# Designed miniproteins, single chains: the designs that were tried, part 13

Each design is a single chain, and the fold is of that chain. pLDDT is the mean over its residues in the fold that is shown.

## One batch from the design tools (miniprotein)

Design m448
Fold by ESMFold2-Fast:
Order: structure tokens, then sequence, then C-alpha cells
Structure m448 (fold): chain A 57 residues (1-57)
């Protein structure tokens, strides 16, 4: 992935770590961050595996 996309993904991860235990929608986060849905979904699945967030079904 390019440098800009990587930076935005890292910033998203940091922000979500501050919202521990929150239920989040990949669609809403993609719209608010400007990241592709697929990239947001990958980040959220990784953080859900770590127990940081829950993905809205």
Amino acid sequence: MDEELKKKKELLKLTLRELKGSTVSPRELAESTGLPYSEVSKVLKELEKEGIVKIKK
C-alpha cells in the first residue's frame, strides 16, 4: 500500500484503541476517514481479533 494509505490506517488504529470496547461500523468509518471500505474492514478485523473493538454486523 502507498505511504498515505498506511499513515491513515495507523491513525485509524490509534483512534480506535482510545475507543476500546466500542461497536463500530466499517461503512461509517470508511466514510468519515476517506479510506476504502476494504482497508477499514481489514483494520477493524485485526483490532477485533485483539479485543479492542467490535464490528457491527
Scores: mean pLDDT 76

Design m449
Fold by ESMFold2-Fast:
Structure m449 (fold): chain A 90 residues (1-90)
Amino acid sequence: AAALAEELRRTLVEAAREAARREGLDVAAAEEGGRAAAEALLRAAADPEALAEALEETRRGAEAEAATNPEVSALVLRALELARELARAL
């Protein structure tokens, strides 16, 4: 479980970092946003309804990003799979 949680955090931080670099934005602020998103998914993991809603919102965000930043979308989709695996391990 701990290893999956750390992989989830790393994956969402990487997605935020890549998005910020592509747009020329503040990378440090984006990485903080990625960490916050990972912590929200980790908190939701203990509640099946909250987790399902958070996963769906994240999936929709990845789909919206796919046309502009397909690499970022792919990282977010990977984070969703990690969150699902973590929930199954709890």
Scores: mean pLDDT 76

Design m450
Fold by ESMFold2-Fast:
Structure m450 (fold): chain A 88 residues (1-88)
Amino acid sequence: AEAEAHARAAEAAYRAGDYEAAVAHLERALALDPSLAGELEEAIAEAYLKAGDRERAAEYYRRAAEIYEAQGRTELAEKYRERAEEAE
């Protein structure tokens, strides 16, 4: 599917060190398939962190934490809430 293709392209870009391209592909994947919410937002946060954009990384880690909390995944929510604070 298109969302999965963008997620794969993001992984390839991330491995190549092209974090800006990785972020762009992950954002497209999230827009195409909201059911991947949480996982894609943590991946976007990680790519922003590698790109040196700590403020955006913190933003997306917080968003991932809120989504995991809404899903009842409290351990993951706590983990990514802490990562958001560390990314600053």
Scores: mean pLDDT 83

Design m451
Fold by ESMFold2-Fast:
Structure m451 (fold): chain A 96 residues (1-96)
Amino acid sequence: MEGLERAKELREALENGEEGGLYERAKVVHVTALALRAIGEEEQLTLAELRGDEEEKRRAEEALEEVRREAEKDPEAAEMVEKALEGHREKVSESL
């Protein structure tokens, strides 16, 4: 989860330009990265469940919980992660 560090780097690089909108854009990128990671871990959880791999299932559940905890630091991030997971579940259902 390098999104926060990347956001900080973008803010520092453009501090001379004093462009506030770039910090907001970097934040959106970070939130999007969290949402994509959540989707990826949910996919791994589903695959582990299909394989009967209890250890991998536990790992994926723990990773998904970590993503949720990071998202909870920002209410906007938490909302976006949840919406992304719901949208992913709908698409998976449509594809099956």
Scores: mean pLDDT 71

Design m452
Fold by ESMFold2-Fast:
Structure m452 (fold): chain A 76 residues (1-76)
Amino acid sequence: SREAVERVARALKEATERNRALGIDGPVYRATVVSRKDPAARAEAEMLGDMTPELALEVGRVIAEHPDVEVRFEPA
């Protein structure tokens, strides 16, 4: 659903913003978040490649809670 897409995209954005606030500067990826049920439900987010383990687990949990959402990564 669009709600699931927006929640996953927001988790990625928040993790990236927290990493930037900590001064973490790593490779940047563009994340495209898409609903498997509705391809029109899409969102884009940035992700830094270097995440803290805590943020990586948080993002992974949100993705696992929304199995109808696909996340695609490409270099920015």
Scores: mean pLDDT 73

Design m453
Fold by ESMFold2-Fast:
Structure m453 (fold): chain A 64 residues (1-64)
Amino acid sequence: DEVARLLAEIAADPHNPQAVFDLAKAYEKAGKKKEAIAVYRAVIEHFPDSPEAEEAKKLLEKLK
């Protein structure tokens, strides 16, 4: 389970914007659009200066 693996990684290292971004992409692949949107927003809120936050903003524009 890709989502469970990424959640464990984030729990071990909560300051990893790449892992949080990958979690949002995993939810998107699973068809969990609402969860994907929430996690992309979390990347933007908690890691605003990261390249992952810039990509999350672009993906949110496509999702809604």
Scores: mean pLDDT 79

Design m454
Fold by ESMFold2-Fast:
Structure m454 (fold): chain A 90 residues (1-90)
Amino acid sequence: MSKEEVKEFFVEFARAVGERLGLSPEQIDGLVKRVEEAADAAETPEEAARKASDVFGDYLVNEAGVDRSTAASLAVAMQLLFVGRQIEEE
């Protein structure tokens, strides 16, 4: 995956999770923006994945009021799905 593909994947994942959790459109837009900014600040696809997943989890807890264990599980799921997609490219 390229850094741009990592960003697109994480933005799509963040939006889908936000919608499923019943977040408002404004909360989803804020989550997507934070994830996109974290990925854009990274130098490598792997760094983009780490920074985006960290920001995603932090946003769910601090801005969206999601339980810490649930937010951590979703951030881990995001990272594992990213690794799975990289393996499928072979």
Scores: mean pLDDT 79

Design m456
Fold by ESMFold2-Fast:
Structure m456 (fold): chain A 56 residues (1-56)
Amino acid sequence: TKDEIVQTLQEEYGLSFDDAEAIVDAAEGYISALGLPENLLEPIARLFADVEVTYS
């Protein structure tokens, strides 16, 4: 679920709740825009988190 992905990003990437939620929201929007299946939400959110951690 979305809430579980948010918690995973906080624990594995050291993100705050607000940052993790924003990343998951961005990944969800990306999936919706491209018509991708929801099972890609976690992999895409993880990719977005990796980029965010690199720049922060």
Scores: mean pLDDT 80

Design m457
Fold by ESMFold2-Fast:
Structure m457 (fold): chain A 67 residues (1-67)
Amino acid sequence: SLDEVLADPRARRIVEAAIELIDYYGWKNVTLDDVAEAAGVTREEVLKYFPSKEQLIIAAEEYRRRK
């Protein structure tokens, strides 16, 4: 579940990086490599937590809603 994923500090950092980039550049202009670089991880690490760009946006939108 998203709650289990967000218990991991690395996953939270990835989601937070995605939110910042999406809010500034728009989702269409953001790549998984951009998110990985901003979070200080590899693209492969991002995919370990979020298997697709679509799953990452869903997680980012839900995380933002909880704030």
Scores: mean pLDDT 82

Design m458
Fold by ESMFold2-Fast:
Structure m458 (fold): chain A 119 residues (1-119)
Amino acid sequence: SKAEELKKEGIKLFGQGKYEEALPLFEEALKILEKELGPEHPEVAEMLANLGLVYFYQGKYEKALPLFERALEILEKALGKDHPEVAKMLENLARVYEMQGRFDEAEPLYKRAEEIKKK
């Protein structure tokens, strides 16, 4: 699909550190997936996470935060609170809080991710 092609090119550019070029590809893929699969689908959460990672590596933590928060909510509802993909999203969200110096918000998220990974 067009969304899969955009995702693949975006991931390639992201891997090359080409964040400004990867961003619009993930934004277009997200828009297509939300329309085709609905806003609560796990593939939408994956694109939100990819956008969040782009902003994170650009140092734009205030933009990354709501993307990881929405991705986490989708994954918890779709896959269950103890799923490995939820642990990964908790770690992404915790890293954003940590980079903002918000250690009191980061610590419980890291702890929850660690508890999931022990199962």
Scores: mean pLDDT 90

Design m459
Fold by ESMFold2-Fast:
Structure m459 (fold): chain A 68 residues (1-68)
Amino acid sequence: MSVREQFRQRLLELLRKIAEAKEAGDEETVKELEKEILKVLAEMRQAGVPLEEIVAIVQEAVAEVRAE
């Protein structure tokens, strides 16, 4: 699996968990998961993923979760 695909899968998992926490009314868990997303984005940048590609991966992950 490519580094980019690994980051995409991590973002998908976190976004799905955020959706579940929002349905449960668990605002504390939502805030912690949002912090984890920011950490993943920072790791992507440090790994040399271009900003345009980070944006594309995030948009793809958000669209996939919203389609569920």
Scores: mean pLDDT 81

Design m460
Fold by ESMFold2-Fast:
Parts: C-alpha cells; structure tokens; sequence
Structure m460 (fold): chain A 79 residues (1-79)
C-alpha cells in the first residue's frame, strides 16, 4: 500500500489538476467529465472521490452549476 505521505501527495496533485481546470478558463462540462474519468482510471478510488468532492465545492462556489452537476454524477458512480 502507498504511505500516507504518498497518498496525500496524490490527493494534492489530483486536486490541483481539477482546480486548475475549473479556474483556468470556462470549460465545457463534458470536458470536465472526461477529465474526472481519466483521473478515475489512473488514481486510486479514494483519491478521486476526495478530489471530486473538493472540485464540486469549488465549482459551486464559482457558480459553475453545470460543471458541479457533471462532477456529482461522476462521484455518484464511484460511490
């Protein structure tokens, strides 16, 4: 199993990618969904779940309701 230190690093990297994507420019919700799917394919499920939960909160705070809905659907599939 990965160490707690390595797991935290992976969570931070996943969050940085997702937050950068949401804040870098206004992205199509479909593109955000694809990014979430790519993360789910490459990262441990627990890391992806935490990243998606944070990204949903960020999207809602920024008023990107459609993006938040897409991420919520993906999170629901993983849980």
Amino acid sequence: MVSEEELQKEVDEALAIMQGYLMGREEDPEEVRKLAEEMAERQPKEVVIKALETAIEVARRLGREEVAKVLEEKLKELK
Scores: mean pLDDT 66

Design m461
Fold by ESMFold2-Fast:
Structure m461 (fold): chain A 86 residues (1-86)
Amino acid sequence: GMREEAIRILEEGKERVKKAKSAEEAVKIALEALLRALEVAPKEILSELIGLILRLIGESLEVKSVEEAKELSLEVLEEALELLEK
């Protein structure tokens, strides 16, 4: 179903973020995963997913290392997964 597809997209995003070689790549992968999840996610969580996208964009501007970018990206993707697991 749509929920299972959104979970798959976000889990694949997490694995790709772990392998990212730059801060920009990590954030871009996480944003692309969140945007793809937004297209298939249940309507009830769309507002919360948009909030996570905005948070990732805003906080990414202050990130200074690949490690910080990966931590931020993984945290946001994990929060999106938690929304889908309820």
Scores: mean pLDDT 87

Design m462
Fold by ESMFold2-Fast:
Structure m462 (fold): chain A 76 residues (1-76)
Amino acid sequence: SEEEKKVAEEIIKLLKELFKEAIEKNLSDEEFREKLKELGPKIEELVKKLSKELQKEVKEKIDEMLSETIDKLEKK
């Protein structure tokens, strides 16, 4: 549904902001992972509003963004 797509976009936006902050502030891998853990419950509540298919798509996109962000942090 249109509403579910907006929720998926909101999840991606929240993570994109976190990833941007991690890069701009040059966070350590440990600091970055701690912030991800703190954001986890909020993301989980939003994910529960999505269909099973959209949950899979969002997870795949999150994994991709996470890998890209870690690569950028390691390249220091």
Scores: mean pLDDT 78

Design m463
Fold by ESMFold2-Fast:
Structure m463 (fold): chain A 57 residues (1-57)
Amino acid sequence: SLLEQARKSLEKGKEALAAGDYAAARTGFWEARKLAEQAGDEELAKEAEEGYNSVPV
């Protein structure tokens, strides 16, 4: 489902961020946000957007 894919992408983003892989973290959070928006889960989309914005430049 879209929700399952969104959650997996969010998890990958968080794992990559914790590992210092900022490029992979941004990709994971971006995918999670898009999938969450398509699934209609505004809270999950917001969490993914906040994750994306938390990644260091």
Scores: mean pLDDT 85

Design m464
Fold by ESMFold2-Fast:
Structure m464 (fold): chain A 63 residues (1-63)
Amino acid sequence: MEEIEKAKEYVEKAKEALQAGDKETAFRYAMQASKYAQGLEEAKEIFDEAAKIIKEVFEVDRP
């Protein structure tokens, strides 16, 4: 399976975990998506989505 397909899968799992309130799982999946998407121009949007999820997790977890 190509790296971009794995990046898509992980970013979708990260979004689902975030919607479910599981911020730790969302962060882990977003990190995996970022690893598979980094350096690929075709995966730039996926990389940006993963970075957005990571940022949102940290902002929401702060009291």
Scores: mean pLDDT 75

Design m465
Fold by ESMFold2-Fast:
Structure m465 (fold): chain A 60 residues (1-60)
Amino acid sequence: MEEEERREKERRERAAQYLNDLAETANSLAEEMYKKDKALGEQAQRVADVYRAMAAELEA
């Protein structure tokens, strides 16, 4: 029981961390792309928002 609960918690924490890392990467890309192409920058920002939303859902 305790082992399964710990693994589930660790799995969710690792997944959330990974998604937050992806969101930061996508956000950095969005900032650079936005300077050169606003449409691509906006698309990259939406990708970052999706990763953050998924991370928040896993932490819920």
Scores: mean pLDDT 79

Design m466
Fold by ESMFold2-Fast:
Structure m466 (fold): chain A 67 residues (1-67)
Amino acid sequence: DNETKAEVAERLARLARERGDEETARRLEELARRFRRGEDVDEAGAEAGRLAAEFQRRHQPPLRPPE
C-alpha cells in the first residue's frame, strides 16, 4: 500500500530531523513523495527499507535493559 509506505517514510523523516540528520530526512521525504505518486515504487520501497534500518542501527541507543 503506497499510502502506508509514504506515511512510514514521513514519520521516519521527522525522527531523523529531530536527531539532526537532515540528509536522511530529505531522502525519506523524497521517497515518500515517490510512493504517493506511484513512481519507482519497488525501487523506492527497497531503498526506504534499507535506509530506515541503517539509520536506526547507527543512531539508536542500546536496547533498554529490563528493570
Scores: mean pLDDT 70

Design m467
Fold by ESMFold2-Fast:
Structure m467 (fold): chain A 75 residues (1-75)
Amino acid sequence: EEELKKINDLLADINSALVGYKTVEAARAAGRPVNPEVEEKIRKDYEKGKKIFDELLQKVTDELRARLEAERAAA
């Protein structure tokens, strides 16, 4: 449960970075110049969050599966 909420928090952080990325995309589509440093920072932040999310999602999935199997076996 706590781990699941941690995953949701990371999802929110990743989504925030994605919104920044979408803003850069919109500026590009409108023909407005984009600062390459800002774009790179947004991409790096998103990539870091994605890696952490994937690792935490795997851990939470494994723990939840083990917990559910233990409950089913005990029932």
Scores: mean pLDDT 73

Design m468
Fold by ESMFold2-Fast:
Structure m468 (fold): chain A 78 residues (1-78)
Amino acid sequence: ALTAAQALALGKLGDQAAIPALIQALQHKDPAVRNAAGLALLEIGDQAAIPALEKIAKESKDADVQATAAALIQKLKA
């Protein structure tokens, strides 16, 4: 499973190939992992993440996950 430290490391590398794993990590049970994945997605800054984030925001039943995905979409579009 992806750890918070691994998610942050992927963000620092700026690796676009990490985007699918980071999107999945936004739904992790551990809030620290979710927060790290969100920060990593912002650090990569790739708008190609937006469709996957919109899907997560629509399909997730977790209000915190929905709010995080919506905030990330807003920041990536800015």
Scores: mean pLDDT 79

Design m469
Fold by ESMFold2-Fast:
Order: structure tokens, then C-alpha cells, then sequence
Structure m469 (fold): chain A 77 residues (1-77)
């Protein structure tokens, strides 16, 4: 995996973590924004994971969005 791809995967995980934190505080607008940003960040590296993050985010399932981003990073190592 390229260093640029790894950096994007790490950024996607960070955004997904922030999205889950926002959702836990009841800020669902911010959580959705962050989840969609995580999906967009990952779309050029892992389009299947990006789609799953977007779908989970649209359903309000921020735990699945984070898990998907983390799994993509771990498999890309």
C-alpha cells in the first residue's frame, strides 16, 4: 500500500471516530457530515469500504461506519 493511501485510510478512521463521537453527543447533523467525509476520503483507495461507510452513515449506524473504516486500514497494512 502506498504512503498516500495509508494516510487517506488513517484520515478516514479519524473522521469516522469524530462522527461517532458527534452522534454520541446527539449532534447527528455533524455525525452525518463527518461520516460522509470519511467515505469520500476512502473512495479512491477502497471504493467498496467507502460505499459501506456511506450506507451506514445514511442509516445513522456510526458504529458500523467506524468499524468498516478501521477494518479497511487493518487489511491494508
Amino acid sequence: MSPEDLAKMQEAVRLAVQGLEAARKGDFEKARELGLQAADTLSTVDPEAAKRIRDATERGDFVTALRTAADALMRGS
Scores: mean pLDDT 85

Design m470
Fold by ESMFold2-Fast:
Structure m470 (fold): chain A 66 residues (1-66)
Amino acid sequence: AEEDFNEGLKYYEEGKYGEALSKFLEAIKKDPEKLGAEAYKKLGEVYEKLGWTDLAKYYYQKAEEL
């Protein structure tokens, strides 16, 4: 879970948003309580970079719910 989150951060910094998305989703699946809020926030940031503003807003809201 933490490994997937850290790999997601690396891909995000490299501009590999699709790979970052995949890793953040895996982090949430493995440890939703411990990493969910941070990973959902990063999903929002990824979708924002991809220009999908409505999905970015959705995931930011999910981060606040956790």
Scores: mean pLDDT 79

Design m471
Fold by ESMFold2-Fast:
Structure m471 (fold): chain A 95 residues (1-95)
Amino acid sequence: AELARYYLKQGKYDEAIEIAEKELEIDPNNADAWLVLGEAYFKQGKYEEALKYYEKAIEIDPNNARAWRNLAEVYEKLGDTEKAEEYRKKADEAS
């Protein structure tokens, strides 16, 4: 997950996606790799894909505050302010 996050921080979203997908081939229960996929797609404006991958991350690790916060941001971008607020509260509870 560290290498994929490094590329994500550099704005290298396609490389971050490739590395995260490779991590998931090794361990499909790697919640951090699902998070990196979601964030990379989110930064590319692909909100529906980001939503799907963030939901995978919270299914694996429901106490991951970052996953809940990122999920809230996707719903905000999609115009669902009620779900965005609900998931921000879940992020605060997970912290």
Scores: mean pLDDT 84

Design m472
Fold by ESMFold2-Fast:
Structure m472 (fold): chain A 96 residues (1-96)
Amino acid sequence: ISKEDLIKTANLITAAALQAVAALWTGRKDDVYGAIGNVEEVADILEKAGFTEAAERVRQLADEAKKYADQGNIEKAANLVLEAVREAGRAVDEAS
């Protein structure tokens, strides 16, 4: 993984975590969808870098979060995003 992709991934993980926490406090659907988009972009970067298992796990969590967000279950969706953030963070730490 390139230094540029590492920095971009770290920024996306941070943004997703902040948006998910905001969604837990506000109940705002837009915050959850923003967080989901950021972790989906992280999954794409990880897959391109060869972290296929981590990318697939992050993508699965993002897809599940999207289903709960669509149902109006913002708390479950935000917690799934935070789980995706933890999985992505682990992959980045191993790549550093």
Scores: mean pLDDT 85

Design m473
Fold by ESMFold2-Fast:
Structure m473 (fold): chain A 68 residues (1-68)
Amino acid sequence: SREELIERYAAVIKNALAASGVAVSDADARAIAETLVDRYGMDEEAINAALGGAVRTYRATGDVSAVT
């Protein structure tokens, strides 16, 4: 479901940022995941392709709006 994808990718985003020493709130991680899921639908391949860029942008800016 959409909610399951959002929760899954929010966890992936949070884990990727934590591995780089960057803290992210649950709300910001979910907002990034929701943006990717809404942008690419149920296409997990497309979401995964975009995920690296989203993580890099948030890591550089600390701003969730910069991901959209």
Scores: mean pLDDT 81

Design m474
Fold by ESMFold2-Fast:
Structure m474 (fold): chain A 94 residues (1-94)
Amino acid sequence: MIEEVRRRLEEAERRAVEAVEAGKSAVVVARLSGEVEVIVADTDEEAERAARELRERYPDAIVSVFRASDSVERVRRGLEGHREAAVEAVERAL
């Protein structure tokens, strides 16, 4: 059910915010299967490389990068947009 996907996205959002607050970058990937993953990277460049590889591997997945160099406020707003896009994509795939 879509509620399980939302719960996974909320958990991923917490991990992404914690990573950025710790001075690290995060990549959040939501697959149409309802699986959500968070990859923590030490640099913005590593995060962008991981996101590029994930987009190639899962072309239908919603992949977003949250940089350590961005403001936490901007990261939180980006995560909200990611959640909305991921939920819509999963609902459309069902």
Scores: mean pLDDT 80

Design m475
Fold by ESMFold2-Fast:
Structure m475 (fold): chain A 69 residues (1-69)
Amino acid sequence: NAASEALQKGVQAVRAGNLDEAAKYFGEALKAGLPRSAVRAVLTHLVSQGVITPEQAEEILKKAEELAK
């Protein structure tokens, strides 16, 4: 579905270092009905893997929510 596809693309963008692109895809996932908690959980997992910092995760989530309005 659109939410899971957008979430997958967001994760791929984070792993590629494309944080602005990641925020757009996570914003699409939120618009498609994915709860904020699911996006936060994914970002927290990426922080635990050392892919991004906690500060970058918070910035991505904030931008995704702004884009989802």
Scores: mean pLDDT 87

Design m476
Fold by ESMFold2-Fast:
Structure m476 (fold): chain A 66 residues (1-66)
Amino acid sequence: MELRLTSLGNATGFTAAALLAMGYEGVEVRADGPDTLLVTVHGSEEAFEELYRELSSIPGVEVERL
């Protein structure tokens, strides 16, 4: 399961989102562009939905399900 994170000009929020995602076990984060990260989740659907919810609560970051 994959998410795309896009910075909306809030560097602090984008950094917080990246750190949050990297803190999860079974999650891979990689650069997909200058203001875009690809997040791959190796886990349950519940773990994916929890991470999606938490990331979506961070101001200045757009979160897309792929």
Scores: mean pLDDT 79

Design m477
Fold by ESMFold2-Fast:
Structure m477 (fold): chain A 65 residues (1-65)
Amino acid sequence: MKLVSLEAARDILLVALEFLGGKIEERDGKLVVTAEEVTPELEAIVKGLEENAKRIGGPPVELRE
């Protein structure tokens, strides 16, 4: 059984994003995700991060190539 807080879920999503070749930068109070190729898997993780950020009051997330 796993107990996951919203902060722990965010950390898991960040690790998954890095594993999929995404780079995470903080720019102008935003988390900017940069990738050479945007796959459906990467897009899904970024969407999860955006939803998580809205729930915890964290920085907004942007995906760019």
Scores: mean pLDDT 73

Design m478
Fold by ESMFold2-Fast:
Structure m478 (fold): chain A 66 residues (1-66)
Amino acid sequence: DLIKKGEEYYKQGNYKKAAELFKEAAKKGDSKGELNYGKSLIKTGDKSKVTEAVGSIIRAIGDELD
């Protein structure tokens, strides 16, 4: 369960590892993975990833509305 493992790392403040697990879930078509991947990228503080993070969040919202 990639989402559950990602959430545990996120709770621990390990946003980089959380992002890796959520990215894998997102690649499998999981919209919750896409949303949490974007959130985790924002939490890392890496400004170069802001566009990717926003894109993942928007895609997840679009997937949920369908």
Scores: mean pLDDT 77

Design m479
Fold by ESMFold2-Fast:
Structure m479 (fold): chain A 67 residues (1-67)
Amino acid sequence: SIQQAQAEAALEVAIEALKNGNLDAAIAALTYAAELGAPNAEEAVEAARAGRVEEAIALAKEGLAQL
């Protein structure tokens, strides 16, 4: 579906932003993914906001694997 494709794209953008240390971009992308119902996206936002970057990346990757 279009919504699933948008959620996948948002999680991929978030993972790259997290890897590059761009937390603002990562949080925005994860928040958008969460609005689209992406698995683990809400938990990934919380991890990113807490500075737990590795956990946020792992959660976003797990969400991608479930889409």
Scores: mean pLDDT 87

Design m480
Fold by ESMFold2-Fast:
Formats: structure tokens, C-alpha cells, sequence
Structure m480 (fold): chain A 55 residues (1-55)
């Protein structure tokens, strides 16, 4: 499992909150990954983790 900084986790959470009910696109995942310096797979993993933790 990748290790994320508190700041990176916060940025991904804020991104997820901005999405609301709409589906995320692969392009948006790629952009966020590039911005945070992580892989698109890591972003997808964190989004899945945040979805579970918020439920």
C-alpha cells in the first residue's frame, strides 16, 4: 500500500468533495496524480480508501 502525506490525503479528499455525485474521469485522475507527484493508480487507491472511511 502506498504511503501518503497528510497534505496529499487532504488534497485528494478535497478533490473528491468537489466531484459530488458525478463520476470521476480518467483524465481528472491523471491530472491529480501529476499535480501530487504520485501515480494514477495511487490516486484511485486513495479515492477508494476515502470513500470507505467516509461511509
Amino acid sequence: MPTFTEEQRKAIREFYERLGDRPVTLEEIRELAEKLGVSPEDVRYMLAQLLKEEA
Scores: mean pLDDT 73

Design m481
Fold by ESMFold2-Fast:
Structure m481 (fold): chain A 59 residues (1-59)
Amino acid sequence: MQQQVDQLVQQGDRARRQGNYRQASDLYLQAAQLAAQNGDFSTAAKLGRKSDEAREKDS
């Protein structure tokens, strides 16, 4: 389960590097939701912040 969270984070990081902040925000949000489902609320909170930051960069 943790590997899937890590994969979504990596995809989000790549999207952010390409300037696709909306896509990066969506990927970080998906990773945060999965982390929360796994009971890792600390990681979910951190990824939620990354999603918000990426969204702010878009507009």
Scores: mean pLDDT 81

Design m482
Fold by ESMFold2-Fast:
Structure m482 (fold): chain A 70 residues (1-70)
Amino acid sequence: SAVEERLKELAKENGGELTPEEVVAILVEAGFNPLVARLLVLELLEEKGKDTLTFEEALEVVKKLEELRK
């Protein structure tokens, strides 16, 4: 919830776009592993052929991280 609210707020400030650095920083602050967070963010960007994430794409990364943590 707190992670989702921070990502949503930042996306609104940036016109709907989040940098990989911003998403990773928020995820690390929330207690996720920094290497795994970076890997998933970069993989998503490579698959979609873009340099920034939408709020929805950032939530996809959060869900994958939660699944891996169990």
Scores: mean pLDDT 83

Design m483
Fold by ESMFold2-Fast:
Structure m483 (fold): chain A 78 residues (1-78)
Amino acid sequence: SQEFEDEVQAGVLELQAAVDRVIVKRNKLTPEEIEEILKRLDELKAQAETLSNPQARARVLAAIDEVKKLVEEKLKEL
């Protein structure tokens, strides 16, 4: 449904914004923050993989991958 697609996309955008705010403020993530973010990304990925629209699914999965790469780079700094 459109509502479900919008909810999943909004969830990813909200998580991206939250991660960006923390990085701007502290220029780092704690191990606990990384673990929680990765858990949320896994949940969003599972939801995104159920999206019926292939183009919407690809976009959302790409956005999730971008946040994951950013978080993994911060993990390497620990």
Scores: mean pLDDT 76

Design m484
Fold by ESMFold2-Fast:
Structure m484 (fold): chain A 104 residues (1-104)
Amino acid sequence: MTYTVTLAAVRKVDGKWEVVGIEEVSVSSPEEFLEKVREFMEKYNADLVVVAVEENGRLWLTAVTPEDLAGPALEVDEVTDEAIQEVAARGEAALAAARAALAA
């Protein structure tokens, strides 16, 4: 099974969340997904990566931190409303910046 995901690299500069990179990638496994997120985070020196997944006409957004990548518990199928709420709790500005970039 192949998923198309959009990755947005977000970094906090002078108290503001800024989107520093956006790429669309196709992944066939959770392992490939995690590796792409890790590579993307390192490439842009990001504080977090916002992942947008389109499935059955619905867009899912979640944020991945370096700490999340260190754990074996992060799975693609766990991209849920709860993860989005956690991202919202980490900063409305970060979510707004990522949404604005993905909409452009």
Scores: mean pLDDT 62

